# Ledger of designs, part 14: designed miniproteins, single chains, continued (4)

Each design is a single chain, and the fold is of that chain. pLDDT is the mean over its residues in the fold that is shown.

## One batch from the design tools (miniprotein)

Design m12450
Fold by ESMFold2-Fast:
Structure m12450 (fold): chain A 90 residues (1-90)
Amino acid sequence: SERLAFLGRRAAEEGAKLTEEKKEEALKEAEEELRKLGISEEDIKKILELLREIYETLERAAAGELSDEEAGARVAALLGEMIRLYKEAE
């Protein structure tokens, strides 16, 4: 899929720009925002775990460990799971 390959190329580009500090800042900001929305600590933990897996996928794509289509498919699947958990969170 050209759309998945495009997403994978973007993942590799963003992964190449990721620093540990940038990842930690993004995770902290996401945690604070999810708390403001009244999401439970259990669901926040699950969403943050998925976000960490997305960052790992970006880094692996940048390292050439994943093809563009594989990287795109993994990011799409992880984003779908995050959206699902967010909608189901109480």
Scores: mean pLDDT 83

Design m12451
Fold by ESMFold2-Fast:
Structure m12451 (fold): chain A 80 residues (1-80)
Amino acid sequence: SAEELLELLKEAYENIEESKKQELAEKVGKAIAEVAEKEGLTEVSVEVMGLVFAAMSSDTEEAKKYLEEAAKKVEEALKA
């Protein structure tokens, strides 16, 4: 669900470390795919996926900025 995706993005923000990036990316990617298919938030899901890929390829400081932006997009979609 979009709520689960938001929770996972917040978890990724708090636990962003090189050793955890792959596990967090896999969990978040699965949640993004589920939100796109089941909740009709396809446009938001594509944007969030791009931000997560950018975060996983960035240093810790920059990764947090991308994850924060991704979480904000999901939160805004939930309020709409």
Scores: mean pLDDT 76

Design m12452
Fold by ESMFold2-Fast:
Structure m12452 (fold): chain A 69 residues (1-69)
Amino acid sequence: SWKDLIQQSIDLTTKNNSPEMKKMKDDILEAQRALSGGPPDTQLIAAKGLLDDVKRLSDRINKKKKQKS
């Protein structure tokens, strides 16, 4: 279900102790509230998008860790 995708997204944010992941978790929780009671297609598409966003953010953070700054 779309709620399972939201939970996977939240779980991914909790594995990373970065400020960007804390913000992403908050954004996901707000999106979950906004999607509650909405159309099923919209819920599923949005939940998939959020999961993809978390994965892309995780990849971006991992790339930054490999660069000198």
Scores: mean pLDDT 78

Design m12453
Fold by ESMFold2-Fast:
Structure m12453 (fold): chain A 89 residues (1-89)
Amino acid sequence: MGAKEVGEIAKQLALKNGASEKAAEYIGKAAEELARAAAQGDLQSAKALGTLINGLTEGEDVKEALKKALEHTPNKKAREYLEKALEEL
């Protein structure tokens, strides 16, 4: 699965869980950046992505899922997008 596809899945899951369109866009961008880093062998980015996708899939509160993912995010771009998503909730 490509990084862009992972980003789109995360965006759609965020929308399903009640995120605003703008927050969902940032969540998708964060997931895309985490997926790219994970594909290059970054296990911490893989863990952050798994935490985000699993939380959203299980119907976890969007804000809580974002905070948990942010705790595991080593990637500066992904962190920036997650923080912007929290501002747009």
Scores: mean pLDDT 85

Design m12454
Fold by ESMFold2-Fast:
Structure m12454 (fold): chain A 93 residues (1-93)
Amino acid sequence: MELTVRALRRAAERLEEAAGLEDSRRALLEAEIAVSMALMAATIAGDEETARRVAEIGNEAAAAMEAHIDDREAVAATLREAAERLRELAEEL
């Protein structure tokens, strides 16, 4: 497996784990770390398009979670959606 594909799949797994957390603010922090790791892997690989798409997914998810930080179900749904988008991106590579 290419480094970028593996990093995207691991980030998706971490986002799904974060969706199970009761503390939405902790879930947001763990999601930011997971996305940053995937972004770093894509950047190191020199894949500018994948890095751009990872950043877009992360930024959209962060904005949605921050807007609904007190709504645990909305935060969990956003994290699951972001995880699915990262998995789809990994399958396209």
Scores: mean pLDDT 83

Design m12455
Fold by ESMFold2-Fast:
Parts: structure tokens; C-alpha cells; sequence
Structure m12455 (fold): chain A 95 residues (1-95)
């Protein structure tokens, strides 16, 4: 339902805020490679752009099938983001 997509949007926004908090912690540790920090920053921007498109599609009254495709896109990009964060956290635990 449309309310399910709105709830999903809120969950994705929370996930992105969590990712930003992890990035801030990773930036404090010099053992984390700068290239990985840059990759995480770029992926946060990608996720934000996908969330913005999904939010706009909800506001525009797009068909549920379109909303599902956009939700899947956000989920995939957010998964990639947390995989990069996981790599960063490994550097913290090994340093």
C-alpha cells in the first residue's frame, strides 16, 4: 500500500542517517583508507539521490509498480553502502 511505501521511506532515511554517523566515526581513525572514506561518501550521495527520487514519486502519485521499482533501487544502493561501512569497521577493529 502507499502507507507501506511511506513507512519504507522513513526507514531508509533512518538507515542513511546511521550510515552518516558511521562515516563520521571512520573519519576519526587514520587506519581507515582515504579511498574507502571517499567511496562511502560517494555511496551516501547515491543513496540520497535514490531516496529523493522515491520521495518525489510518492508525492507525484506514481503507480505502485513504479514505487516498488524505486524502493528496490534504494534497497540495493543502501545495501552497497553498509557493505562499504562494514569494510571500514574491520579497519577499526584491526588497528
Amino acid sequence: SLDDFRAFLRSMQVGLKSAQAYLDKLKEDPSVPKSLIDQIQDQIKTVQQKIDRFQQAIQDGSPLSVLQQLADDVSQELQKLFELISKGLEHLFKS
Scores: mean pLDDT 88

Design m12456
Fold by ESMFold2-Fast:
Structure m12456 (fold): chain A 74 residues (1-74)
Amino acid sequence: SIEELLEKLRKALLSLGLSEELAEEIVKIVMENDIDTAVEKIEELLKKAGVSESKRETAVIVVEITKKELEKLK
């Protein structure tokens, strides 16, 4: 389900050491935007939040996978 995919995304982001607030904002961006726009906004958000490059790269990969899975449900 959509809810299960979003919860999986949230937990993955928390496991990377992101705050709950940051993880929730990322989930919202994924829900409200297409894949390309979501990736761009998330990269900007994570850079502003001071997240390391390696964690940003991992977060983007997880977001892309989640977004592709969400598109299969439409």
Scores: mean pLDDT 84

Design m12457
Fold by ESMFold2-Fast:
Structure m12457 (fold): chain A 62 residues (1-62)
Amino acid sequence: MGLPDPALIPKELIERYEEKVKKLEELIKNNPSLTDEILDLAVEILKLAVEMTVAQREALKA
């Protein structure tokens, strides 16, 4: 078990999530024919949402 660096992991997860959501919105608006890229981004966003939920629950238990 590797301990994450203090104070950066939640911020980095949030930034990454926001960046992916923004990219997905741009792809849907500008390039709706890029279905594979849209699906890949949707999966990445879902994975990040799960990771953020887990991190938040762990912080509440600490």
Scores: mean pLDDT 70

Design m12458
Fold by ESMFold2-Fast:
Structure m12458 (fold): chain A 103 residues (1-103)
Amino acid sequence: SMMKRREAQSQTAAQLMVIGAGTEGILNKDNPEEVKKIAEEAAKGIKELAKSVSKDVALAALKSAAKTAKKLAEEAEKIDKNVGKEMEKLRKELEKLAKEIAE
């Protein structure tokens, strides 16, 4: 299991989209509509990234993004329950997409 540079780049890009969504979600926690939009835009961006690469690279990127989303959902819930829930929804959507691609 040697990581390919392209795979690492795609994993990092997907993780940064999730980190951005978590951070911006907390900054906008008093606006539930904006928090939802932020999470939905992150999901869309990651899905488009997954379509632009090979299935193996997409799967690695989605799994890395989902793992990051899980950690951020747990941390965000300590600050605001709604942001935590929206990040958890993002995690579940990314895990579901990864499972569908793997099948």
Scores: mean pLDDT 86

Design m12459
Fold by ESMFold2-Fast:
Structure m12459 (fold): chain A 86 residues (1-86)
Amino acid sequence: MDEKIAELIRKVYELAKQKKWDEVEKLINESKDGEKAIVTGVYNLIKAYENKENFDKQYNALKAIAKEFGYTEALKVIDEIVEELK
């Protein structure tokens, strides 16, 4: 379960790098519960990076979501994404 969420986060980031925002929004709409929360969080983080506003706030919110739902592997992927965006 945790590994599946980590793979989903990698897929969302790959689509976002390609500017396929419609595909990212489709994944959010098809997701439920914690999965929807984490995917939405990643979308918000990448948009915050593009807009150069509220990046740290979105990253802290996303870390809180990952910890609350126990998505330990997903949190590692999120941390890797943040390091790449620096």
Scores: mean pLDDT 80

Design m12460
Fold by ESMFold2-Fast:
Structure m12460 (fold): chain A 94 residues (1-94)
Amino acid sequence: MTKQQVMDQMRAVMADSMTAMVDHMTDLSDVNASSDVMSQFDSVRDSSMNQMNQLMMNAFNSTDVQTMQSYYDQMVRINQQMNDQMTSMVNNAR
């Protein structure tokens, strides 16, 4: 994989994460989730976004494609964990 391809894939994960956050936020609103659940959602969103942004910045400053791939793999894992947590929040609020 080239440096450009890794950067493009990281951008795609970020876009998917943002779309998933909006979708889960809409779902929580539709089920009239409590303010406590919404606070937990905000915490997971902010933590996940901060971690993914840091990994993407570290990747952009890296000259080693293998190191960039490691940051990409970590970002994918954070996105999956965020999505799983948000999905659980929606299901529990129903």
Scores: mean pLDDT 86

Design m12461
Fold by ESMFold2-Fast:
Structure m12461 (fold): chain A 79 residues (1-79)
Amino acid sequence: SELEKELEELKKEIAARQQKLKEELEKNGYSKELEIEYVKEQLPLLERIAELLEKLGKHELAKQVREMIREEKELIEKL
């Protein structure tokens, strides 16, 4: 389905972003600003994934992703 294709493309985007973060951390080290920027950019991707999962009837997986979104938002508020 088109929704499943969009979901897989978003998963690939997240994986590519995680790889770039890993490379950045290994080369330049950690910064609070790097973590905040990474999380802020990741949140809309996770929100779209949750929407797609709900549309596909995968309500439990959507709930898990929404919990991840809440945890990520709490993390950046404490940074």
Scores: mean pLDDT 86

Design m12462
Fold by ESMFold2-Fast:
Structure m12462 (fold): chain A 84 residues (1-84)
Amino acid sequence: MKGLPVQLRESLIAGDFVSAAELLEKMAEETDLPQEAKEEILLAAEILRKQLPVEELIEKLKKELKIVDPSIILQALEELLKKE
């Protein structure tokens, strides 16, 4: 899974939230994850598709992601904030 986290991070840092959401949706469909983890990944993808301001995305993802480790997503969004 080394390629997928890198692609997700690159998309998020570029502000391409639609591509990031598509990568998360693909991960949820193609990986043997527990149902609860799949539901959180799909919820994260929905949040990204709303194209909210980065600060609101960080807040929502912190509230919604409890089972899945959000560190890669949150770190990428924090890097995007630094570039703005």
Scores: mean pLDDT 76

Design m12463
Fold by ESMFold2-Fast:
Structure m12463 (fold): chain A 87 residues (1-87)
Amino acid sequence: MEAAEAMFRAADRSKDPYIAGSLYLMGATLVATSHVDLSKLSEEQRKQTLQDNARILRRGAKLARQAGDEESAKILEQKAKELEEQA
């Protein structure tokens, strides 16, 4: 939730429609994947899902910085680190 909100906020601040669109899509993807039942995944699939989500968050942080939203970028990087530590 907080990570998706940071991406949506950065998208709203972006003057570049491609950066804004990418951030909205990535935020929506994070919301959608929050419905994945990790208990039904194998250990390897669970680790992969956490790593994939961390990668999306790090990518979002770079786009947020390009949009001029350094605060949202820091939030996204912190959330990525938390997921990487859980994997």
Scores: mean pLDDT 78

Design m12464
Fold by ESMFold2-Fast:
Structure m12464 (fold): chain A 75 residues (1-75)
Amino acid sequence: MKELVEKAERLFREGAKAGYTEVATEVIIGFAKKLAEEGKKELAIKILETTARLSEEYGDEKSAERARKVKEEIE
């Protein structure tokens, strides 16, 4: 049905609106790691890349770098 990337993006945006970009990033990272372990590695990478971009968009460069590092670990 709906792409998991779109669901992750919505989750991040709602968390960011509340001022919790770091918390939203860590929740999505946990989800992406689980997807990678279940063989959905490409989807996990796409979710993490989207999360890094959104973290930067909301001014949280540390969370963006965190998401990129996790993406490199999965790759």
Scores: mean pLDDT 80

Design m12465
Fold by ESMFold2-Fast:
Structure m12465 (fold): chain A 78 residues (1-78)
Amino acid sequence: STAERVERLEAELEELGEQYLAGETRELRERLRELLRELAELSPDPVVANGAALGAVALEGELEGREDRARELVAAAA
């Protein structure tokens, strides 16, 4: 069930990532952040988990209007 959940999260991330890049609503950005946070916790792949964690931090900064702080956190985690 966890593996199936991770596969579903990865598929949803791919779809929502494209919508996010198209500059869609705050609700889509919030959903994408939640998706990335969940994937960071559940993914057995460290590359996927780390990428999701960094993406969630970047989106959190955008949603809070703190993009510069989000960029600093992403850089520090790299």
Scores: mean pLDDT 71

Design m12466
Fold by ESMFold2-Fast:
Structure m12466 (fold): chain A 63 residues (1-63)
Amino acid sequence: MVEKLLEEMRKAIENRDHDTLGQYAAKLMNLGEVDALIQLLREAGLVDDQTVLSIQAGYQNLL
């Protein structure tokens, strides 16, 4: 499942579909796969260390 979500996120990045990317990112976070999400975004060049920390903090605040 996680691998399928990551694949669909890569496709959304290529298509510049920010809404779909956000939806799948939320699903990964709800599954506790925050590290996988962050790694994908880093590999795509879409996130720096400050953004990574912000995403992790946001996920923790949701609990």
Scores: mean pLDDT 70

Design m12467
Fold by ESMFold2-Fast:
Structure m12467 (fold): chain A 54 residues (1-54)
Amino acid sequence: MAKEIAEEMIKQGYTSEKYLPLLERRVRGAHAGSPDVDKMVEEAIKHYKELLKK
């Protein structure tokens, strides 16, 4: 799940918007064959930003 990749990055210590390009690359790599990969990237970025606000 794309949100799980965002949560994993937080656990690994990637806790800044400067890591958004890394998050996108990880989501695209995990879902490279999916027609919905762009939507998965958007969902992961949105979830990551919400995790940073807490």
Scores: mean pLDDT 81

Design m12468
Fold by ESMFold2-Fast:
Structure m12468 (fold): chain A 99 residues (1-99)
Amino acid sequence: MEEKILKENEKLSPEAQLAAAGYFLLKGIDESKLTPEIKVAVRLLKRLDAEGITYFSDELKKEAIDLLEKVRNGELTDEQVDAEIDRLVKKAKELQEKI
């Protein structure tokens, strides 16, 4: 069972990457020094903050995680990333309005 612990060589699960993006925003870190997936997470969090979104469901976190994985794998253009961020922000806003 220690075999799984040794394969967890990154503490940065995709959910932890979203938390790290929040930390980097608070520290005012230059986005050019971040990994591509963390840059996308920072952009997503900035958009959520700008829209006054304070609630982000586990389902939306999973969708954000999928987005970060696709960015890590080089599967998306910047234009496609922006479209996915817009989609997630809109969905988060609609869900928050129902609470």
Scores: mean pLDDT 67

Design m12469
Fold by ESMFold2-Fast:
Structure m12469 (fold): chain A 116 residues (1-116)
Amino acid sequence: SLEDAIRKLQETIKKLQEQLEHEKRVRDLMARADALVDAGAPPEEIIKVLNELFELTKDDKERARRVLHYGLALAVRRNPDVTLEEAAEMSRRVDELFRAGKLDEARKLVIEAIKK
């Protein structure tokens, strides 16, 4: 019926609005993490923001994977002594752990990389 079609459209619009707000929160936290790295903030502050990103994205596997790689990129930007080969190896290890369903271990690897 027309009423059922309108109801479904309203539900779809609500879901899209919630998704857009979620996307904005993720982007705002990423911008904050970038600013902290650029300012030379202590690793504890960067890890705090990354943990918030991880909690926001934990139920979306593709987004969780992107946040893990974003965290590695932050670690590389903080540590100019990290070689391209070392960065590539960390990326491969994170993907291996993620594919194995070991999300907590992948997260720990990223956090330890930021601490160095």
Scores: mean pLDDT 86

Design m12470
Fold by ESMFold2-Fast:
Structure m12470 (fold): chain A 80 residues (1-80)
Amino acid sequence: LDEIKERVSKLVSKLGIEEKIPIKVLITAGYLAIVKSLEEKKKPTEEEIREIINEVLELDEDEIEKKLEEAMEKIEKYEK
């Protein structure tokens, strides 16, 4: 879990700096990428994180908040 969090954090930070993406979108995309990685049991790729960021950018504020909360709850279950 910590390895996945570290990798996602680094990739999200890199992409956010390059593309000037809002911090709330980056945080939400990061949590979603961690969930996807845990569910699929594989390391997240830069391409997958770019896709998630683009999906989150298309959402309104309420949808972003909902997805962030759902992702955080899923991660908490994996941490026990």
Scores: mean pLDDT 77

Design m12471
Fold by ESMFold2-Fast:
Structure m12471 (fold): chain A 92 residues (1-92)
Amino acid sequence: MVSDEELDEAMRLIVRGVHKAVLESQKDNPLKVQFVRLSQALEDRAFAAKDAGDDATAAALRDARRTALQLHQQGNVQAAIAVLEAALAAAD
């Protein structure tokens, strides 16, 4: 049986691959590059927090990423970046 930990590791690898592909496709747009870079850093921090047993921090980081993604979908890329930066700073 696949454990939840093995599923989380597989999802982490998939998310990192997707972020790298998007970053390469958007490399000529500085704001989109920054958003993808910060989104990847936040997901990496969320996975690290979950691996350490800090489910509260992992949940907070995932919630912040969801909020940032919604802002990005609304065309407010700068506000989306600000949400990601604030969440990463709070997790440090």
Scores: mean pLDDT 75

Design m12472
Fold by ESMFold2-Fast:
Structure m12472 (fold): chain A 66 residues (1-66)
Amino acid sequence: GEEKAKAAYEYGYKAGYYAALGNEKEMRQFGKLAKEASESAEGEDHERAAKAGMEGASLGAHQASQ
């Protein structure tokens, strides 16, 4: 449910943040956790979590540029 979307968002945010900083190890680690959070959800919960992860990554990359 919502917990999976929140986890995907938070991990996505960190993955995007570290990607923008050039930290490939951290980017891969958090990207994997975001993907696992979305893939552990089924049906509409999966779609919600996948979207949350993408939105988090976009925001994280943006914040790293500040």
Scores: mean pLDDT 83

Design m12473
Fold by ESMFold2-Fast:
Order: C-alpha cells, then sequence, then structure tokens
Structure m12473 (fold): chain A 64 residues (1-64)
C-alpha cells in the first residue's frame, strides 16, 4: 500500500504538476474509495478535465 501510494504521488506530480502534499491527498482519497471527492478536487481545484480525472483513477487502480 505505501509503495502504491508513493508511485501514485509521483505520477500526479510528474504528469499534472501537483504538489507532493496535494498529490498524496488525492492518491489517498482514491485508495480509500473516496473517488467522488478526489474527482471534485482534480476538476475544480487542479483544473483537470473529466477525461484526465478518469485517467488518474484508471492509473491508480491499475497499481492495486
Amino acid sequence: REEILEEAVKYLMEEFGLSEEDARRIAELILEGRGGLAAAYLVTVHGLSAEQAQEVFDYVRSLL
């Protein structure tokens, strides 16, 4: 789980320019099953499209 979290954080930072703190929070929300809140954050706070938010979820879930 910790290794999966760290890999997801790196992905969010490198691909979307999130801070380590924001990337960690988003990754934790997805892994805890709080995907709706994570999606809201990605779209409204970080300016991602719905398609980009889906790509994030698909990637993080592929690490499980």
Scores: mean pLDDT 78

Design m12474
Fold by ESMFold2-Fast:
Structure m12474 (fold): chain A 73 residues (1-73)
Amino acid sequence: EIDLARKQAFLKLLELFGKIEGNIIKIDDVIFYDTETKKVEIKLVLEDPELTPEEKKKIEDLLSELFNSILNA
């Protein structure tokens, strides 16, 4: 139930703020949703000098996995 609500909230966010470019829906160059594969990729814009490239990639991967889990709820 909570996961379904999160999925609906995410889809609404894409609807309200997403820009369609081909098969990709983008929000502020941070959230990329591929309508053909139905997968999300998250890219962090925040540059933190304490954050290594490896840590940034792990956070991006975890967020992408989280959003993909929400979409498949």
Scores: mean pLDDT 73

Design m12475
Fold by ESMFold2-Fast:
Structure m12475 (fold): chain A 82 residues (1-82)
Amino acid sequence: MSKEEKLLRLTISYATELANELIRVAQEHPEDAEALKEEVKSRLKDRLVSELTAMGYSPEEAERAAEIAVKFGEALAEADLL
């Protein structure tokens, strides 16, 4: 697996995990959903950046992938939440 393929697969994996967590938070904690969603997004972004940096990706590549993962995850969650 190439570095580029690894980056893409990990980004998609994190986006999917974020979507599931955002949906869960909205269902379990509707009163505090917005604050909890922000916390979940922040934690997943930090974890993805850390993991990518540990694998030898540049900080710029890691940050870009994390931003894409968050945006894609939010879009997936929005589609499922109706």
Scores: mean pLDDT 81

Design m12476
Fold by ESMFold2-Fast:
Structure m12476 (fold): chain A 81 residues (1-81)
Amino acid sequence: MVDEAARQLQEMLGVDLPEEVARKIAEALMKALGTDRITPEQAELLKQELVRAKEDPELRKGLAKFFGISEEEVLRLADAV
């Protein structure tokens, strides 16, 4: 379920996120990938995109829209990984 995927995401990213933010990210990824779990490979790719979003405002906006969170939350995530 989404709650378990959100916990797994936080664990693999090594970050503490507000429950609602983690849930939104996990839900968006599961929906886009057609899966009920976040894999280590998917988490690694997400980390790479988050790091890139620090220097790429267009990517940051895209990720924020994709996850249904703010650009500020994307930047906070990128700084945490």
Scores: mean pLDDT 77

Design m12477
Fold by ESMFold2-Fast:
Structure m12477 (fold): chain A 95 residues (1-95)
Amino acid sequence: MRALEEDIARGVAQIVIAVSKTSSKHYPPEVKKLMEEAGRLVAEAVILERVDKDYERARELYLKASELYEEAAKLLSGSKKESELELSERLRKLA
């Protein structure tokens, strides 16, 4: 039965969204918007990959999320910029 795997995937998606919102709260509004949108795309990609087994569409969303984190990084400096660039790179490797 796939119920447990699907529940875990949905739980991970919700955690990703919550973490994105919490992590972005101290950033400028433009950066916060990009980070929250990227988090939503990652959450959707996790559901597509783990529940629907739609690997092609999941990869497309991971790449789009990576691009949004890279855009957010361009508006930042120092350790915050480095963190968003690292997250962007990790998502490109998942795609």
Scores: mean pLDDT 74

Design m12478
Fold by ESMFold2-Fast:
Structure m12478 (fold): chain A 78 residues (1-78)
Amino acid sequence: MLESMIEQLRETGEIVLPDMTPEQVENALRALYRMWLEGRRDASVIFVNERGRPSREELDALGLAADPVVREVAAAEA
């Protein structure tokens, strides 16, 4: 799953999250974070519905809630 999401971001520059599990959302955010570490800040994740948007508790469980870069991405801000 994570590898597929990384590939999608490299080829399209974005991932659309319609109605995904917290695990799939985690993998999408981790893939996006890897793209940002590679200097690809143009990569993005689009949340199509509310269920696709990770909660604070989900981000905290993944160790991502306190990271300002990942938090900015999760908030869909440049």
Scores: mean pLDDT 59

Design m12479
Fold by ESMFold2-Fast:
Structure m12479 (fold): chain A 76 residues (1-76)
Amino acid sequence: SLKQQILELLKEKGVVTAKEISDALQLSQETTDLILSRMLEEGQIEYILYKGKAYYFLPGQREKAEEYIKQLEQEE
């Protein structure tokens, strides 16, 4: 299933944007947004909003996601 592929991608990469998911799985942005919305509703993923972009991660990985955002803020 597409949800399973997204969960595997999150397990591998830790933190991903909707664009990275659509690019990796060759999905339309519309399809990606729909699946992510359902996964958020089902509690399968969480996100942090940073500079207008949602960064998605698995439940229990919030501290790692916050560290990823700090690295983006430093642009290194």
Scores: mean pLDDT 83

Design m12480
Fold by ESMFold2-Fast:
Structure m12480 (fold): chain A 87 residues (1-87)
Amino acid sequence: SQVREMNDQRGLDMGRIRDLLLAGEDLVGVPLWMTDREIEDLLNDRDLQFDPPETLPKRVIIDPELADALRRFFDRAEAVEKEILEK
């Protein structure tokens, strides 16, 4: 469905954000599609859920607060990835 494809695309966009962080690029000003809940989850250091959204995703321009939240999110994800690779 279009909603599923959109959720898959948002997951790919998060992968791109991670790649930008690894390259040392600034995230501020980068657009991505997110719901208000996903933004709140990021800002409060919660896990992101890409299930069918309860509200329509909107185009969000990454501000400094959201960029910082994304860095923290991927720092946690990298820690989990390292733990898996060490097994």
Scores: mean pLDDT 68

Design m12481
Fold by ESMFold2-Fast:
Structure m12481 (fold): chain A 96 residues (1-96)
Amino acid sequence: ELEKLKKEAVELALRQYEAAKKGAPEAERKELIERGKRLQAELDKLPELDRREIYLEVAKALIKQMEKDGADPAVIEELRKELEKEEERLEKEKKE
C-alpha cells in the first residue's frame, strides 16, 4: 500500500513539473490539482514516518528530473545533500 502511494505521488509530482515547464492547458493543470488534493487527503491519513518516506521519494524524482533538464549543478548538489540528511534522519527514527 505504501509503495503504491509512493509511486502515485512520484508520478503526479513529475507530471505537475512537466506540465508547468510546457505551459500545459488550464484543463490539464486543473485535473492535476484535483488529483493532488485527493492524493494529499490519502497521505494525511498515513503515519508521519510513512509520509516523510513518500516526500523523500518525490524529492529524489524531482531532483533527478531537474538534473536531466540542465539545472545548475551547484543547486542540484545542495538539494542532494539536504535529501541525504533527511534520509539519515528518517532511517535513525525508523530504527528507534
Scores: mean pLDDT 82

Design m12482
Fold by ESMFold2-Fast:
Structure m12482 (fold): chain A 91 residues (1-91)
Amino acid sequence: DAAFNALLEAARRFGVALARFVATAASPAEIAELERLVDELFDALRAKDAAAAERALARLRELIGRVDHPERPAVLAALEELERAARAFLA
């Protein structure tokens, strides 16, 4: 339960950081791919599929890391918190 609540809070913080980032940094194609990966991540977490969750997290980090923008460090920090919360939830 504590792990699930931590996951929800990390997801909320990541969503806020990501929304700020995509509003100023991302093309429509990049936004669509990020949305797809977020959906894949939460589907994997719902299914308790650790391998699928790790693949989605790795791809999110890769896509965000490719965009040189002032908000990138904040989004990557929020993603790192989400990664930790997701792994704790899946344990």
Scores: mean pLDDT 83

Design m12483
Fold by ESMFold2-Fast:
Structure m12483 (fold): chain A 87 residues (1-87)
Amino acid sequence: SLYDEALKLIDQAQALLDQMKKGPITVDQARQIVDLADEAIRLLKQDESLPAERYAGLVLRAIGIKTEVALLAKKQGNKEAYEIASK
């Protein structure tokens, strides 16, 4: 289902974010994580059958991942990665 695909993308984004927290982030890593989160949100928006609570929960998880990338990038002074995650 679109939900199961979105969940897999969010789980992949979270795993990559957890790896990024172990060292200096790169623009490529930030872009990969943000692209996964954005694709998950796109799939969730297409699933008109999804209960509102389930939709909201996964969208908030995806937004949370993007927010953590932005905050980590800002903390490390990586302006390009911050701009990618802040859009």
Scores: mean pLDDT 87

